# Designed miniproteins, single chains, continued (4), part 49

Each design is a single chain, and the fold is of that chain. pLDDT is the mean over its residues in the fold that is shown.

## One batch from the design tools (miniprotein)

Design m13682
Fold by ESMFold2-Fast:
Structure m13682 (fold): chain A 142 residues (1-142)
Amino acid sequence: HMMELLEKLQEIAREVAEKYKMNVYVLKYDKEKNKAVVVLASLVDSDPISSDVETVQAMFTVRLEFDPLMQLVEKGLFENKAVSGEVVGPNGETLSIAGEPFKYGDEDYVVVVQGTSSQGIDAEKAAEAAKELREEFEKALS
């Protein structure tokens, strides 16, 4: 059932977010429109985000909540390759961020993880978290 699958992906995202102390996003990429939308999010150190995918998509579509996602896009986030590094956040802070592509059916997705370097999270830890998240999603979707 599609709803049970989405609940499982949400649980996996939450577990990885809690384990690594990082924010987790899943983006659906539409190559024909050159657009990405957030389909799932799990944040640490904040109140639980409603699993209302439409609200999350609307927020991402109307505004970019932070510049780091666009910096990953410029590094090839949607070019079907793993990306990781340090990027500048909206307040000039250094953020460690990583993305991993995965495919489900005929649709392209990217998992993105983000942490703050001031909290001891580096690009290598972000890359590890993104890889684990992608592998667990691929297992859930197979």
Scores: mean pLDDT 66

Design m13683
Fold by ESMFold2-Fast:
Structure m13683 (fold): chain A 98 residues (1-98)
Amino acid sequence: SAELEALIKEAEEKVRQMLSDEALREKFREILRTHAGDIDKLRAALEQWIAELTAKLKARLRTEYGLSDEEADAILAEPVASLRQWVADFVAQLEAIG
């Protein structure tokens, strides 16, 4: 539907605003386009995407800023929790539209 397509495009644009990593942005888009019809697969794919994003940011904090695993995890805890909540809310909106 036009409303479903608009919601997907709004989410894609929001991710572009939040993330500078073009590969992760494109992966988010492909996940939505591939799994929009299967909410369980969508949830699993988005959780994997969040894990990949988190691992990449953690690696950068360790290698570029010399932080420990514990320090990097502490810095990322709140931003990652906020991202997970936004993704959960977005998936709930998709499920409600049907």
Scores: mean pLDDT 81

Design m13684
Fold by ESMFold2-Fast:
Structure m13684 (fold): chain A 97 residues (1-97)
Amino acid sequence: MEAERLKKRIEMAEELAEILGLDEEEKKTLLEIVRNSPNLEELIEKIKEAAKEGKLSPEVAKLLIERLEVSRYTAEKLIEIGEEIDEELKKRLEELK
């Protein structure tokens, strides 16, 4: 339940750290922020705060925020594709009548 959601957020954070080439300290900081940020809005806020405190470079913080926003867009795009597939299946069913 909640543990599964946290695990998924940590897994995404690890993938982002790998893609962005974060060092061990920056990765640790990101994972701690993710553990303490149950939603995307709070996660973005804490990333900005960590950059202000010098725990993350401003460039890394910007890239992390951009990647998180792109993940939201990708999820919406997958839903749209699913709806198009449903319309195609409905059309094929009508041809079988």
Scores: mean pLDDT 68

Design m13685
Fold by ESMFold2-Fast:
Formats: C-alpha cells, sequence, structure tokens
Structure m13685 (fold): chain A 91 residues (1-91)
C-alpha cells in the first residue's frame, strides 16, 4: 500500500530528524516532530483510520514526554521507533 509506505517513510523521517536535531531546542524538535506526525497520520488515514489514531496518540505522548524530559530528542526518537514498528506490523 502506498499509504503504508508513506507512513513508514514518515516514521523513519521522524527518527532521523530527532537524531540529527539532538542539540536543537526542545521547541524546534517538537515542531518538527508535530509536522512529521501530521504527514504520517494523513498517509495512514488513507489505509487505516484506526491505526492513524493510535499512531497520533503515540506521537503526542512522545512529544509531551520529550518536552518534559532532559533527553527530549531521545524520547521523541523512541516514540517514532514505536510508530514505525506498529505500522510495519500492519503491513
Amino acid sequence: SLALEGAIRGAEAGIELARHLADASKDHIADVAEVTTELTVRALKLADEELARRVEEIARRAIEEGLASDDHAGVIERGFEEILRMIEEKK
């Protein structure tokens, strides 16, 4: 499915961005993570609306926990890794 492939790309981009922006401000990483989440969720809604809701919930939790953490990039990276695993399980 193109929608699932698009969502996988979105999750992979989230992981890579969190790693490369580890030294960036919390706000900058959170903003980038939110945009990446929106693109991933939009792709998933074309294939599986229920999976899209679950992915959105995981991403929101990861961003909130990241903003509250001294390891904000690592928390967000782990969130997108969980998202990637979940999407791949449904492929």
Scores: mean pLDDT 80

Design m13686
Fold by ESMFold2-Fast:
Structure m13686 (fold): chain A 61 residues (1-61)
Amino acid sequence: GKPEITEYEQKLAEEASANFKDPAKAQVEALERIIERYEKEGVDQKIIDMYKELLEAAKEV
C-alpha cells in the first residue's frame, strides 16, 4: 500500500523527537512558531517584538 499517511505521521513524530534531542533548536523553533501564531491571531505587536528579541538571543547562543 501507499505509505503517504504513515509518512506524514512519521514526519510529525520526527519533528517532535528532534525538539527533545536538541533543546537549543527546540527553543528556536518554539519561538518561531509562537511568533507565527501571534502574528496570525493579531496579538499586540509589542508582545510579538519581545518574542522576536528572544528568538535572536536564542540564535546567538
Scores: mean pLDDT 69

Design m13687
Fold by ESMFold2-Fast:
Structure m13687 (fold): chain A 65 residues (1-65)
Amino acid sequence: MDELIEVALKEAEELKAEGLVVSVSAEGNTIRVEIDNSTEKNREAARRLEELALALGVKLEIREL
């Protein structure tokens, strides 16, 4: 499942580059992201990651700042 985690990580890093995600990390089959929950755009980014993670079968953990 390393290849599928890599795909999800690339998406999370793109969202981080756009300022929609604060931090991204991965451990095993789990991806952790931190978001600022104060804007609708940040919530949409979190939802996109959740949908992608479900499609890829990877575990996603979201922490709100």
Scores: mean pLDDT 77

Design m13688
Fold by ESMFold2-Fast:
Order: C-alpha cells, then structure tokens, then sequence
Structure m13688 (fold): chain A 62 residues (1-62)
C-alpha cells in the first residue's frame, strides 16, 4: 500500500512536469498510471484509502 501511494504521488509529479514541458505522451502515460494505481488502492485498501490518495494526487497536480 505505502509503495502504491508513493508511486501515485511520483506519477502526479511526472504528469505535472510533462504538462509544463508539452510532452503529451509522457502526460498520458502518467495519467493512466495514476488511474491504475488508484484502482489498485481501492481494491486493496477500500474506497477511503483511494479517496485519500486521489486527494494527494490533486494537491500534487495543483
């Protein structure tokens, strides 16, 4: 679980950097990775854990 949260935050930072650089391929890859990780967290930790990670992702993207 902790590794998944870390990966989601890292992917969010990569997505933000890709957006700033205009790298549409990296942006799409990071976005898809975030969705996959959040879905996995939801299955392992439940909806509350997934919502907390989604919030951290939104904060990292802001």
Amino acid sequence: MEELIKEAVEASKEMRQARAAGDTAAFREAGQRILDIINKIRKEGGPEAAEEVARLVQEALA
Scores: mean pLDDT 80

Design m13689
Fold by ESMFold2-Fast:
Structure m13689 (fold): chain A 93 residues (1-93)
Amino acid sequence: SMLLKLEERFAKLKEEADKAKDLPEPEKEELNRRLLDELLDFYMELAGLAPEERAQFREAFRNGDESLLDPETLERLEALEKRLLEERRKLEE
């Protein structure tokens, strides 16, 4: 289940965030960057992005410019987001 994998990932992120409470600010910022990178990697893996598409996604995210993404790559990411929202809705019923 795609949702189960997401819940496991979010649980790990939450545990790492809780451990960060007593960290100095520079170390906390580094942990937050790592958590974001892991989350992005997870989304790209679920969307089935090729290595070149993953590189474009990271660059687009870093620059805040979605136009750097191929339309097909963007459609895959949007389709994934829609699927995740629909699966979440089913669990809340």
Scores: mean pLDDT 68

Design m13690
Fold by ESMFold2-Fast:
Structure m13690 (fold): chain A 94 residues (1-94)
Amino acid sequence: MAEEKTKEAQRDIDRLAEAAYAGPEALDQVLDELRSKYDPELTDKVRAAAEKNREALAEYARHRDDPEGYIRVSIEHELGITRVGAAVANAAIA
């Protein structure tokens, strides 16, 4: 149960990163899908984090197979993504 929620959140993070790498239109489409899937407040936080850290998300997509490269520049992005993951976990428990 919690594992499934974590996997789903990770897939959404990966999709956001790929979309950010592709461009703002793709990012907006993925955020719109997440708004249908999660609570609006949760998706608003994801959107704010994604917009502020769009370059970090693109770096994540570029270095998905290279965690050292990702970690070097993505600390601010990781904080936003961690917050989303924690919110999803809390929703699953509650």
Scores: mean pLDDT 62

Design m13691
Fold by ESMFold2-Fast:
Structure m13691 (fold): chain A 69 residues (1-69)
Amino acid sequence: DDQERESRELLERGRQTSQQSYQATLDHLLQQGYPQSVAQQSAQAAGSRSDQDTTQQQAIDYGTKLAQS
C-alpha cells in the first residue's frame, strides 16, 4: 500500500510539474510578445512532453527502487 501510494504521489507531483511547465511556458511566450493562440499551442506541447518524459520515466524508476527496498 505505501509503495503504491508513494508511486502515485510521484506521478501526481510530476503531473503538477507538467501543468506548471504549461503555465510557465504560456506566461513566458506571452511576455515575449507571442499571440495567445501560439503561446497556448506551444505550452500544451511542452506540458505533454514534460509529463511523458520527466513524470512517467522518473516515477517508474523511483517506483522500481521503492519495490527493491
Scores: mean pLDDT 66

Design m13692
Fold by ESMFold2-Fast:
Structure m13692 (fold): chain A 78 residues (1-78)
Amino acid sequence: SDELIKKLEEKTKELLKSQGVTYEVIMKLVQEAQELAQGDKDLLSKLLQKLTKSLEPHFDDELAEMLHKALQELRKQQ
């Protein structure tokens, strides 16, 4: 839902501002998306798509690939 997307966006903004774009931050954001989705795989997919679009233009190819791999692993079950 829109509300959960906003929560994830705020968490993303907070972690990026405090810690920058790192592996740890990416993993924390993926975990936050999983918690917000509460087992809803469709919602989780949407939340992770928003993360990918928000972060991908601003970080290295390795970090972008890691986020994409996390998203793909979650989608493989659908």
Scores: mean pLDDT 72

Design m13693
Fold by ESMFold2-Fast:
Structure m13693 (fold): chain A 88 residues (1-88)
Amino acid sequence: SDIDQMGQDMINQTRQDIQNMINNSDITPEQRRELQQSMDTNIGFMEETRRRMMRQNMDPDVIRDVLNSMSNSNRQNIQDQINRIQQQ
């Protein structure tokens, strides 16, 4: 469905944005692995939330707004982690 495709596109874009942030950061291979694991966990939670909202037949605008909020929060969390690492 259009809503399912929208949700998947938002999650894929979030993954790409975070991967680019990690790739553009001057960090060690170990720190990169830890950030990658954090991304995988957060993206997994977005996927679970999307599936739950779809199963509950939630309003499409609500689904979009929730996923957008999660996307913004996940990008901010990774950026905060990168900034903290770079200040060490």
Scores: mean pLDDT 88

Design m13694
Fold by ESMFold2-Fast:
Structure m13694 (fold): chain A 71 residues (1-71)
Amino acid sequence: MTRRASREFAGPRASWTEEVTVTDTEARVTGGFSAETDGERLSADVDGVTAARAWASGEPPEFVEPAAPAP
């Protein structure tokens, strides 16, 4: 079976969207990142592995929760 959840995060200088798709054979996280800092704008897309690393290092704690981020 396939499950999908999506989530958007936005702040005054950065926004990003994450989508999680889970099947019987794999889990995949994809997302777009967009940020503005002092007159410079960056954007990038990430795959599941890159997203997982970012999460471990400093991304929002709970992409799956609609209103309550983790500890």
Scores: mean pLDDT 45

Design m13695
Fold by ESMFold2-Fast:
Structure m13695 (fold): chain A 80 residues (1-80)
Amino acid sequence: SKLDELKKLAKEFKKAIKEKNFEKAKEIYGKIVELLEEILTDPSTSEEEKKEALEIFQEVEKEASKALGNEEPTKIEPLK
């Protein structure tokens, strides 16, 4: 199902973030957004599935905000 695919992409996104592969994370994020829109606009998708999809997306945005936003320790040393 599209919801299962969304869950898989969310896991891959978190993995890319952990590996600091931001290029791959950005690509996966784009796929997540497209799939989320398909789930939310499909009238055959249940309200429960739509709610779960939104919760998955909120989790993805939280991970992206922390990793790609401005939550960084004071850096005085070069990148390893």
Scores: mean pLDDT 75

Design m13696
Fold by ESMFold2-Fast:
Structure m13696 (fold): chain A 73 residues (1-73)
Amino acid sequence: SEAEEKFKKGLEYKEKGDYYTAIKEFSKVVSTGSELAPKAWEEIGEIFKELGNEELAEEYYKRAERLKKQLEE
């Protein structure tokens, strides 16, 4: 699916250290409403943690948890 393809690209850019492009691809996954959206939020959180922004990382982890609960209802 398009969401799976974008998620894979996000991971590839993240591994290369291109965090800006990785975040853009993960954000596209979130926008699709896919079941991958919580994982995409978690990956964005991890990027911000790597960038030293623990507060923003925690916010994205909380977004992922909330969305995961909604999708499992």
Scores: mean pLDDT 83

Design m13697
Fold by ESMFold2-Fast:
Structure m13697 (fold): chain A 96 residues (1-96)
Amino acid sequence: STQEIAETLSFIGDLEATRHLLSLSDEKLLSLPDSTVLTYLQDLSRLLREGDRARTFVRENAGTITAKLVPLLSHPSENVRVETARTLITLVQVLE
């Protein structure tokens, strides 16, 4: 169905955005506009909520995801800090 195609494309987009996030250096990530960092965090949060589709990727990359997110808890933007904390909570819940 059109809905299933749209959901699959959205999932692939979120997965590729997250792979790109994980490939960035910490220096590059911190140099990005706040809106761009927030978009990556939102894409990651959506990916984490995909359940079974994302489970293998999230489990295999949990350490790398955590290492990328922890520095963002000290980011100058309050919105980035809050979204990062929410994303880490979601990550812990998904790994249970």
Scores: mean pLDDT 85

Design m13698
Fold by ESMFold2-Fast:
Structure m13698 (fold): chain A 104 residues (1-104)
Amino acid sequence: QADQYVQLGNQYQSQGNNQLATQYYIQSGSIYYDQGNYQQAVTSYSNAISLDPNNFRAWVMLGRSYYQLGQYQQAAQSYQRALDLMPSDQLSRRNLQLSQQQIS
């Protein structure tokens, strides 16, 4: 359950265990995303990225969450960061282009 993983992430972060905190924030974000709770998914993935800014998967999922919210500028920025970390990722490149097409 997503709320329980947020609480675990907060607990491990307060103890200085950024590795476990990041893992639990990613797990909570994934559950929120699957529930259609995209704003909470953004919050969870943003917390994960603040602790591990090189986490490729968290940037991809942050981009997807922003896209679902219609926040296309933020989605594009998140996918660009994912692509900077993994330039060969065709899915992030495609999603970046799709997000850019939605920006007017």
Scores: mean pLDDT 90

Design m13699
Fold by ESMFold2-Fast:
Structure m13699 (fold): chain A 90 residues (1-90)
Amino acid sequence: MEAAEALARRLKEEAKADEAEVAEILARIRHPEVLELLYRQDLAAERGYENLSPAEVEELAARGKELASAYREIAAAQEPLARRIAERLE
């Protein structure tokens, strides 16, 4: 839930997405667990990696392939919105 809310906030603030566009993107994400992994990585980056416990660092390192999958899933879910924004600018 928190990961979906963080993505929704980012889409509204950075991409200027409306609520319908946000709902479409969230509905396209097939694996909400990868969204959660990406959210944890973003929190770690915001805190600074030097402020993470050794256990948190090991978890993120061990799940590197899942993190890469999460980035690809988020990018794919956002592609229709990126296309619509590009069309508006033309």
Scores: mean pLDDT 63

Design m13700
Fold by ESMFold2-Fast:
Structure m13700 (fold): chain A 66 residues (1-66)
Amino acid sequence: MTVEEIFKKFDTAGDGTLTKAEFIEACKALGFSEEECKEAFDKFRRKDGTLTFEEFKKAVEYIKAK
């Protein structure tokens, strides 16, 4: 499943954002650890505590780079 397909699967509200819980499950579905996912979320989250698809892509790239 692509990063876009994972994002759409866990965007349960259909508003183009992921909450922390949705992000962690989406990130774990990509094969990353819960610890890596939590770190990436806190680094890239918006002020409202959500991630858009752009921030989600950056978070995934961040985890892959470390």
Scores: mean pLDDT 80

Design m13701
Fold by ESMFold2-Fast:
Structure m13701 (fold): chain A 87 residues (1-87)
Amino acid sequence: MAVDSLKNSGNQGIKQAQQNIDTAEERLEKGDLEGARAAIDNARSSAQGVLDTGDQLEKLGDTETAQQLKQQAQEQLERAEEVEKKL
């Protein structure tokens, strides 16, 4: 039960991070630098939340899911940094 809830939360966080990065790229193309920065901040917040969820999953013994979510979160953080460098 708790593990399934954390897995769902982690997957949702990854989707939110991806959507916010896509939004940031769209806003950057339009020259909306403030909107792009806000979207990057939201993406980072979502990815950090997934890292916290991963830590909780590790404590519950689901190390495989924790590693997968942490890796996906790290990939989103790296994408966010790449978009921010274009600002």
Scores: mean pLDDT 87

Design m13702
Fold by ESMFold2-Fast:
Structure m13702 (fold): chain A 65 residues (1-65)
Amino acid sequence: SDKELGEEIKEYLLKNVPNVAAVEVEGSILTITLKDGRTVRVDVSGLSLDEALELVQREVVRAVL
């Protein structure tokens, strides 16, 4: 489900990505707050876990560049 996918991505980011301060899950939409206060919003609807993780990591990297 979208909720389970979002929660798995949240746990992964908080554990493995040191620049992530917080993650809010609203259905298929993740709002990721970085430690510098920047916010990234990602829609993971219709994606597999692996596809969603790739997308989220790409958007987080783009936000810090």
Scores: mean pLDDT 81

Design m13703
Fold by ESMFold2-Fast:
Structure m13703 (fold): chain A 85 residues (1-85)
Amino acid sequence: MKVKVVFTKADGSTETYEIELPEGPNILRLREAAKFVLEKLGLTEIKDVKEISDKELLVTSAETGKTYKVVYDEKTKTITVTELT
C-alpha cells in the first residue's frame, strides 16, 4: 500500500516521501515508516518502541537517544514522523 510519510525535524523543517508499505496492522506499518526515516538520517538501530495506541508510536534511536513520534492519519493516508527534543 502506498503511504505518504511526512518527516518533521527538530527545527520545524519537513521532508515528504511516498513509500510502499506491506499490508497489515497499523503498528507494523508505523514501525516500518519510522525505520525508513531513521535510515534516511543514517541511523540503523532502534533502542525502544513504545505503543501509545494502534495509530501512534514513540521510537527511540539507539545511536542518538532521540525519540520520534509516529502517527497515522487514516483520513489523509499519511504517516507523520516528528523528531522530539
Scores: mean pLDDT 80

Design m13704
Fold by ESMFold2-Fast:
Structure m13704 (fold): chain A 100 residues (1-100)
Amino acid sequence: MNAELAELARRLADLIENRDLAGIRELLASQGLAQEEIDEDLAQLERIHAEGRAPAVADMLRLQAFAAESNNDIEKILEEAKRLGAPQKAIENLEKALEE
């Protein structure tokens, strides 16, 4: 299990959903990202919010956190992906992996 990666993904999801740009900047800086990279990420995030895509991005990060904690349990990841409304192609790829 990668508990640290899961925790970071959930924190980032919450900050994105709440439009906490200062919190996102602080979190990314704590992970060693350069200021230029952080500025580009924040500009992309403002666009994501303007397009109404922030909830979907937050849900994808929460799915990544769940996947990290599930220790490659494809069946559990698939169930969570369906619950969060993941893209159909991603669901199909997980179903195919489960059948192998």
Scores: mean pLDDT 74

Design m13705
Fold by ESMFold2-Fast:
Structure m13705 (fold): chain A 66 residues (1-66)
Amino acid sequence: MAPPSAEEYLARARELIESDPEEAARWLGEAAFLGGDLEEQSRIGRELFGPQIEAGKEAAREIAEK
């Protein structure tokens, strides 16, 4: 079999976002390393890390307003 393509890693990451976000993050990383589609990487990353990005914004706001 041919080695998995970046697109296959992106498809797997997308499939796992809801059921296994940790595994989805791993597959997203592999796709990024292989030069997968940047638009799809951005979409998956935003969906996967959205809550963590919001938590980071809150932490930064607390530091700025102390």
Scores: mean pLDDT 70

Design m13706
Fold by ESMFold2-Fast:
Structure m13706 (fold): chain A 61 residues (1-61)
Amino acid sequence: SPAEIEQRKETIRRVLEEWRRTGSLTDEQREELTRELDWLIRTLGVDETERILREIVEEVE
């Protein structure tokens, strides 16, 4: 659903904001990021997931 996609994008954004703030990710945060990315790839495909990631990275910069 669109709401589920937005929630998973928000999770990725939070993890990337933490990484930007601290310069490092915990193993748990890395696993969470991988899990959300895998779900997006499986649901939306590689190209759309890459587009979403680029948008989030630009927002976090």
Scores: mean pLDDT 82

Design m13707
Fold by ESMFold2-Fast:
Formats: structure tokens, C-alpha cells, sequence
Structure m13707 (fold): chain A 81 residues (1-81)
């Protein structure tokens, strides 16, 4: 898989952990907001896991982009709380 993929995976996993910590720190009171945040974090984790199993560079990059988009949506949603 190579060191570049391992670095990308490690970075995305770190960004997901940071996003989870931020959700816990902000502690949104709206249950619908909490459900959406949990869904987005689960989607990001699923895309990171898919990167380990899909054959070829193009599918890996598509999953990496989707994971980043989910993480950015978490951050954007927390700014509105």
C-alpha cells in the first residue's frame, strides 16, 4: 500500500478523533444535531475503512475525499451551535 497511503489514513483517523473530541467539548443539546454529527462521524470512519479494502488509487482518493467532506460538515455544523 505504501507510506503515502498510510500517512493519509493516519491523518484522516486523527482528524476524526479531533472532530469527536470537539463534539464532546461543544456538547450540542439538540438531539437532531447530535444524531447528524454521529452519522457524519460514522460515514467518515466507513470511508476510511473502505480505503484499506478497495483496489486502485482512484477509489481510494474518492473515499478520502468523502471522509474529508464528512469531517468538514461536522466542523461546520458545530460552528452553528
Amino acid sequence: MGPDLERLLARLEEEIREAEALVNEVDPKDPEVRKRLERLLEEARAHVEAMRTVPGAAPVLRHAQAAREAIEEVKALLKEV
Scores: mean pLDDT 82

Design m13708
Fold by ESMFold2-Fast:
Order: structure tokens, then C-alpha cells, then sequence
Structure m13708 (fold): chain A 96 residues (1-96)
């Protein structure tokens, strides 16, 4: 969504109001499938940062690995790790 004042993600709370970790993971997957690997990597890292701040550490670790694989253009690995990060995030939400 366009924002009139896009602030740098220096504040996790501001990034969270704009995008959830789940929303960022889903956008990363779509960008990866569209061939925008660098954008997918940035979105996956943003999702990892939000997940870590919420305490979903395992989801954060998988999202970071997905970002690394996306930068390496290892699309199948990046997709697997994004899907696993989303699964771990959903599991963490159910445990809270």
C-alpha cells in the first residue's frame, strides 16, 4: 500500500503497523515467484525481524535463510524456507 511518508524501518512497531510478519512472508513468496529475487530477500528479512521481535525465533531463522537463498537465486530452497517460516509462524501464534 502506498504511504505518503515512508519511514525507514528503524522502528519495529511502525513496520508492524504497516505489514505483519505473515503479510511480509506472503509478499516475499509472490515476489520470488515473479522473479524479483532481491525484493523477495528484503521482504523475507523484514518478516524475520518482526517475527524475532514477537518471539517467533524459529520462524525468523527460516525467513532469514530464505532471504539468503533468494539472493543466491536458489529459488526452490528460498520457497521451501519461506513456506516453513510461515508454517512456524502460524504454529507460534496458536501457542500464544
Amino acid sequence: MPRASAVPPESAELARDVESAEGLLEKALRMLEAGHYDVAAVLAEAAANLAELDGAREAAEYARKAAEYAREKKIEKAKEYLEKARELWERWLKEQ
Scores: mean pLDDT 75

Design m13709
Fold by ESMFold2-Fast:
Formats: sequence, C-alpha cells, structure tokens
Structure m13709 (fold): chain A 67 residues (1-67)
Amino acid sequence: MVLEDGLEVTIKTVTLNGQERRLVAVTDPATGVTGYALGPVDTPEEELIAKARESLAQRLADRAAGG
C-alpha cells in the first residue's frame, strides 16, 4: 500500500516471545529508510501506521543529525 505522501506500507503478523504481534513497516522510497511499529494483533492498522510514520520521521532526523 502507498500512502498519500508516497510512503510504502507493509503489514504482517509476527510471533515474538510466543505472542502474536502486528508489525507495520513504513518505508520512504526516496531514502530507503524504514520506520516500524509493533503492537497487539487487535490494534487498528491505522494506529500502527501512524506510529510507524513517527518512527520513520525520527529515523530520518537521526540520519540527518548523524551524517
């Protein structure tokens, strides 16, 4: 799925420590940087997408500050 701002979204179910979790990855195709959000499988996808977008924004800021 591609968001309005061109970000790519991948959603999958993962098992961590014997518990199922929903993993959302949001990738900026211009930079190749990916933000992640992880939550219970009953968490709305929109909420996890929002958290993954915040993670991406933080990672982009950290990359800019560290380079």
Scores: mean pLDDT 78

Design m13710
Fold by ESMFold2-Fast:
Structure m13710 (fold): chain A 75 residues (1-75)
Amino acid sequence: MSGLLLSYFKGVTNGALEDAKDPSRLDEARELAEIVKKNAQYLLDKGTSPEAGKVGIEGSEKALEEIERQRRELE
């Protein structure tokens, strides 16, 4: 079960990070990353799959950071 959640969070955070490279998808990427971060935090708070939760938070925060960087650098 934890391995499936770990793969899920890696996949969705990687997807958000890739969407962050596309200026037309920044709003969608941000919404996805924020939802993933909330879900990952919930898992950590409940003690369910803490490894997956940590990966989800780390990946979503990295994606949000890249999205904000792209918004500032957009022409």
Scores: mean pLDDT 77

Design m13711
Fold by ESMFold2-Fast:
Structure m13711 (fold): chain A 94 residues (1-94)
Amino acid sequence: SKEEVKKIVEGLKLIGESAEAFKDWNDEEFNALIKKLAGYLSDKDLEVRLAAAEALGELLKVKKTEESIEILKETLKKEKDPEVIKALEEALKN
């Protein structure tokens, strides 16, 4: 539903805005968060995929693991939307 999409998007935006809170997380916990957020990149709704890509970008500015980079590279290979591709490419640059 439109209301469910809005709630998910707002939650993803809040995670991105709060990215600094995750910088001291251990690699296992951080990788689990990245995997969960990357799951939203397979969502049928473009707004959810964009919000997930932006949140992942903000998280990768504060902490990077080899696994988090691989997760984003794998999702980038499967993404077809140009706006989501751009957001994921920007996430991997920083």
Scores: mean pLDDT 84

Design m13712
Fold by ESMFold2-Fast:
Structure m13712 (fold): chain A 89 residues (1-89)
Amino acid sequence: SKEAEEYFEKGLEYIKKKDYEKAIDYFLKALEIDPSYLKALYYAMKAAKELNNEELLNDFITLLKQLDPEFKGTTADEALEYLKKKLNL
């Protein structure tokens, strides 16, 4: 979806500005439009890690399990490694 891609690009611009909270908001908007846009979840999790927000990281692990039931990990590092491998990043 072009709209999901546009929200994703806005998220990346806020990452460059180190505005991680706004970056996450835009990545979540991309996922709301396209739940298969797991690249947005990957960067949302990286931004949450920069914020040291453990609660938000746990919410994203739960979201990943809902969007991709093949993910069986329990930690943010496992989720990031899984997504990096799946997305060939």
Scores: mean pLDDT 89

Design m13713
Fold by ESMFold2-Fast:
Structure m13713 (fold): chain A 69 residues (1-69)
Amino acid sequence: SKEFEPVELGEYTILFYEEDGVYHYRVYRGHEPVSGFRTAESIEALARDVSELTGLPFETVLAALRAAV
């Protein structure tokens, strides 16, 4: 498995790790979770879901996540 540094985008923090090709993640706004724990089969699917949860642009989220991997 791979554990990554938290990604901070504005008021949001994305905690994530990879295990067997699956990304496990949770999104926070400040100290409050905006969702329960979630999974995605790719970094792009993770970025898409985070974009929907936060309202942040997909390209911004994807670039930040790719930089952390």
Scores: mean pLDDT 88

Design m13714
Fold by ESMFold2-Fast:
Structure m13714 (fold): chain A 64 residues (1-64)
Amino acid sequence: SEAEKEKAREFAEKLLEQSGAALKEKLGADAKVTYSYEVTEDSVTLTLTVNGVTLTHTIPKSAL
């Protein structure tokens, strides 16, 4: 539903924003940090890339 999509989006954005900010603070302003999320029917997949290293975590919507 639209409400579930918004809840998943807000969760993913808040989590990635916090993680990205913490990494930039630790590694410096010149560190290349990018993040994205993908919402599927059953899950939210979070992707964080720091200086070419990619980390992926999948969270089931039932956990949101």
Scores: mean pLDDT 72

Design m13715
Fold by ESMFold2-Fast:
Structure m13715 (fold): chain A 63 residues (1-63)
Amino acid sequence: NMENNVKLYAKLSKKDQESDRAYLEKVIQLFEEGKISAEELSELLDIDPDFAKFRVESVMKEK
């Protein structure tokens, strides 16, 4: 993904500077919209895919 997705990914990564929770919430929105895959989700968080899923689901449940 080289067009809009790249810009969004870069934006989200920088948002991590503000808050882990806020960053995850933005990533969750993209994931729920089907705009990113689990693989891309893992890349955005720079963590294992399994761990990325757990983090997203955990934050989502608490919302």
Scores: mean pLDDT 59

Design m13716
Fold by ESMFold2-Fast:
Structure m13716 (fold): chain A 88 residues (1-88)
Amino acid sequence: MEEAERLRREMIERAAEFYTEQSFKNRTGVSEEEREKALEVAREAAENLMEGRGGELRPVNEEQFKLEEEVREAGRRVKRLEEEARRR
């Protein structure tokens, strides 16, 4: 289902960008390679949140908490869409 795949990609990229920005907010001279590596790690973390893994992680701030809740809710919605597609 295209809708579930689109939602998954959008939320993972959004969360990954946020985590990457938070990681580098107090750093100067960050290389493109460092940003790419951080983005890959952040995408993996976002994917884990969408799958319902990593519930032990506590957000650093309120903004991150809200984003993580959105990612978890998006993950639940993706699972519902996939189950609907599976029943059809």
Scores: mean pLDDT 72

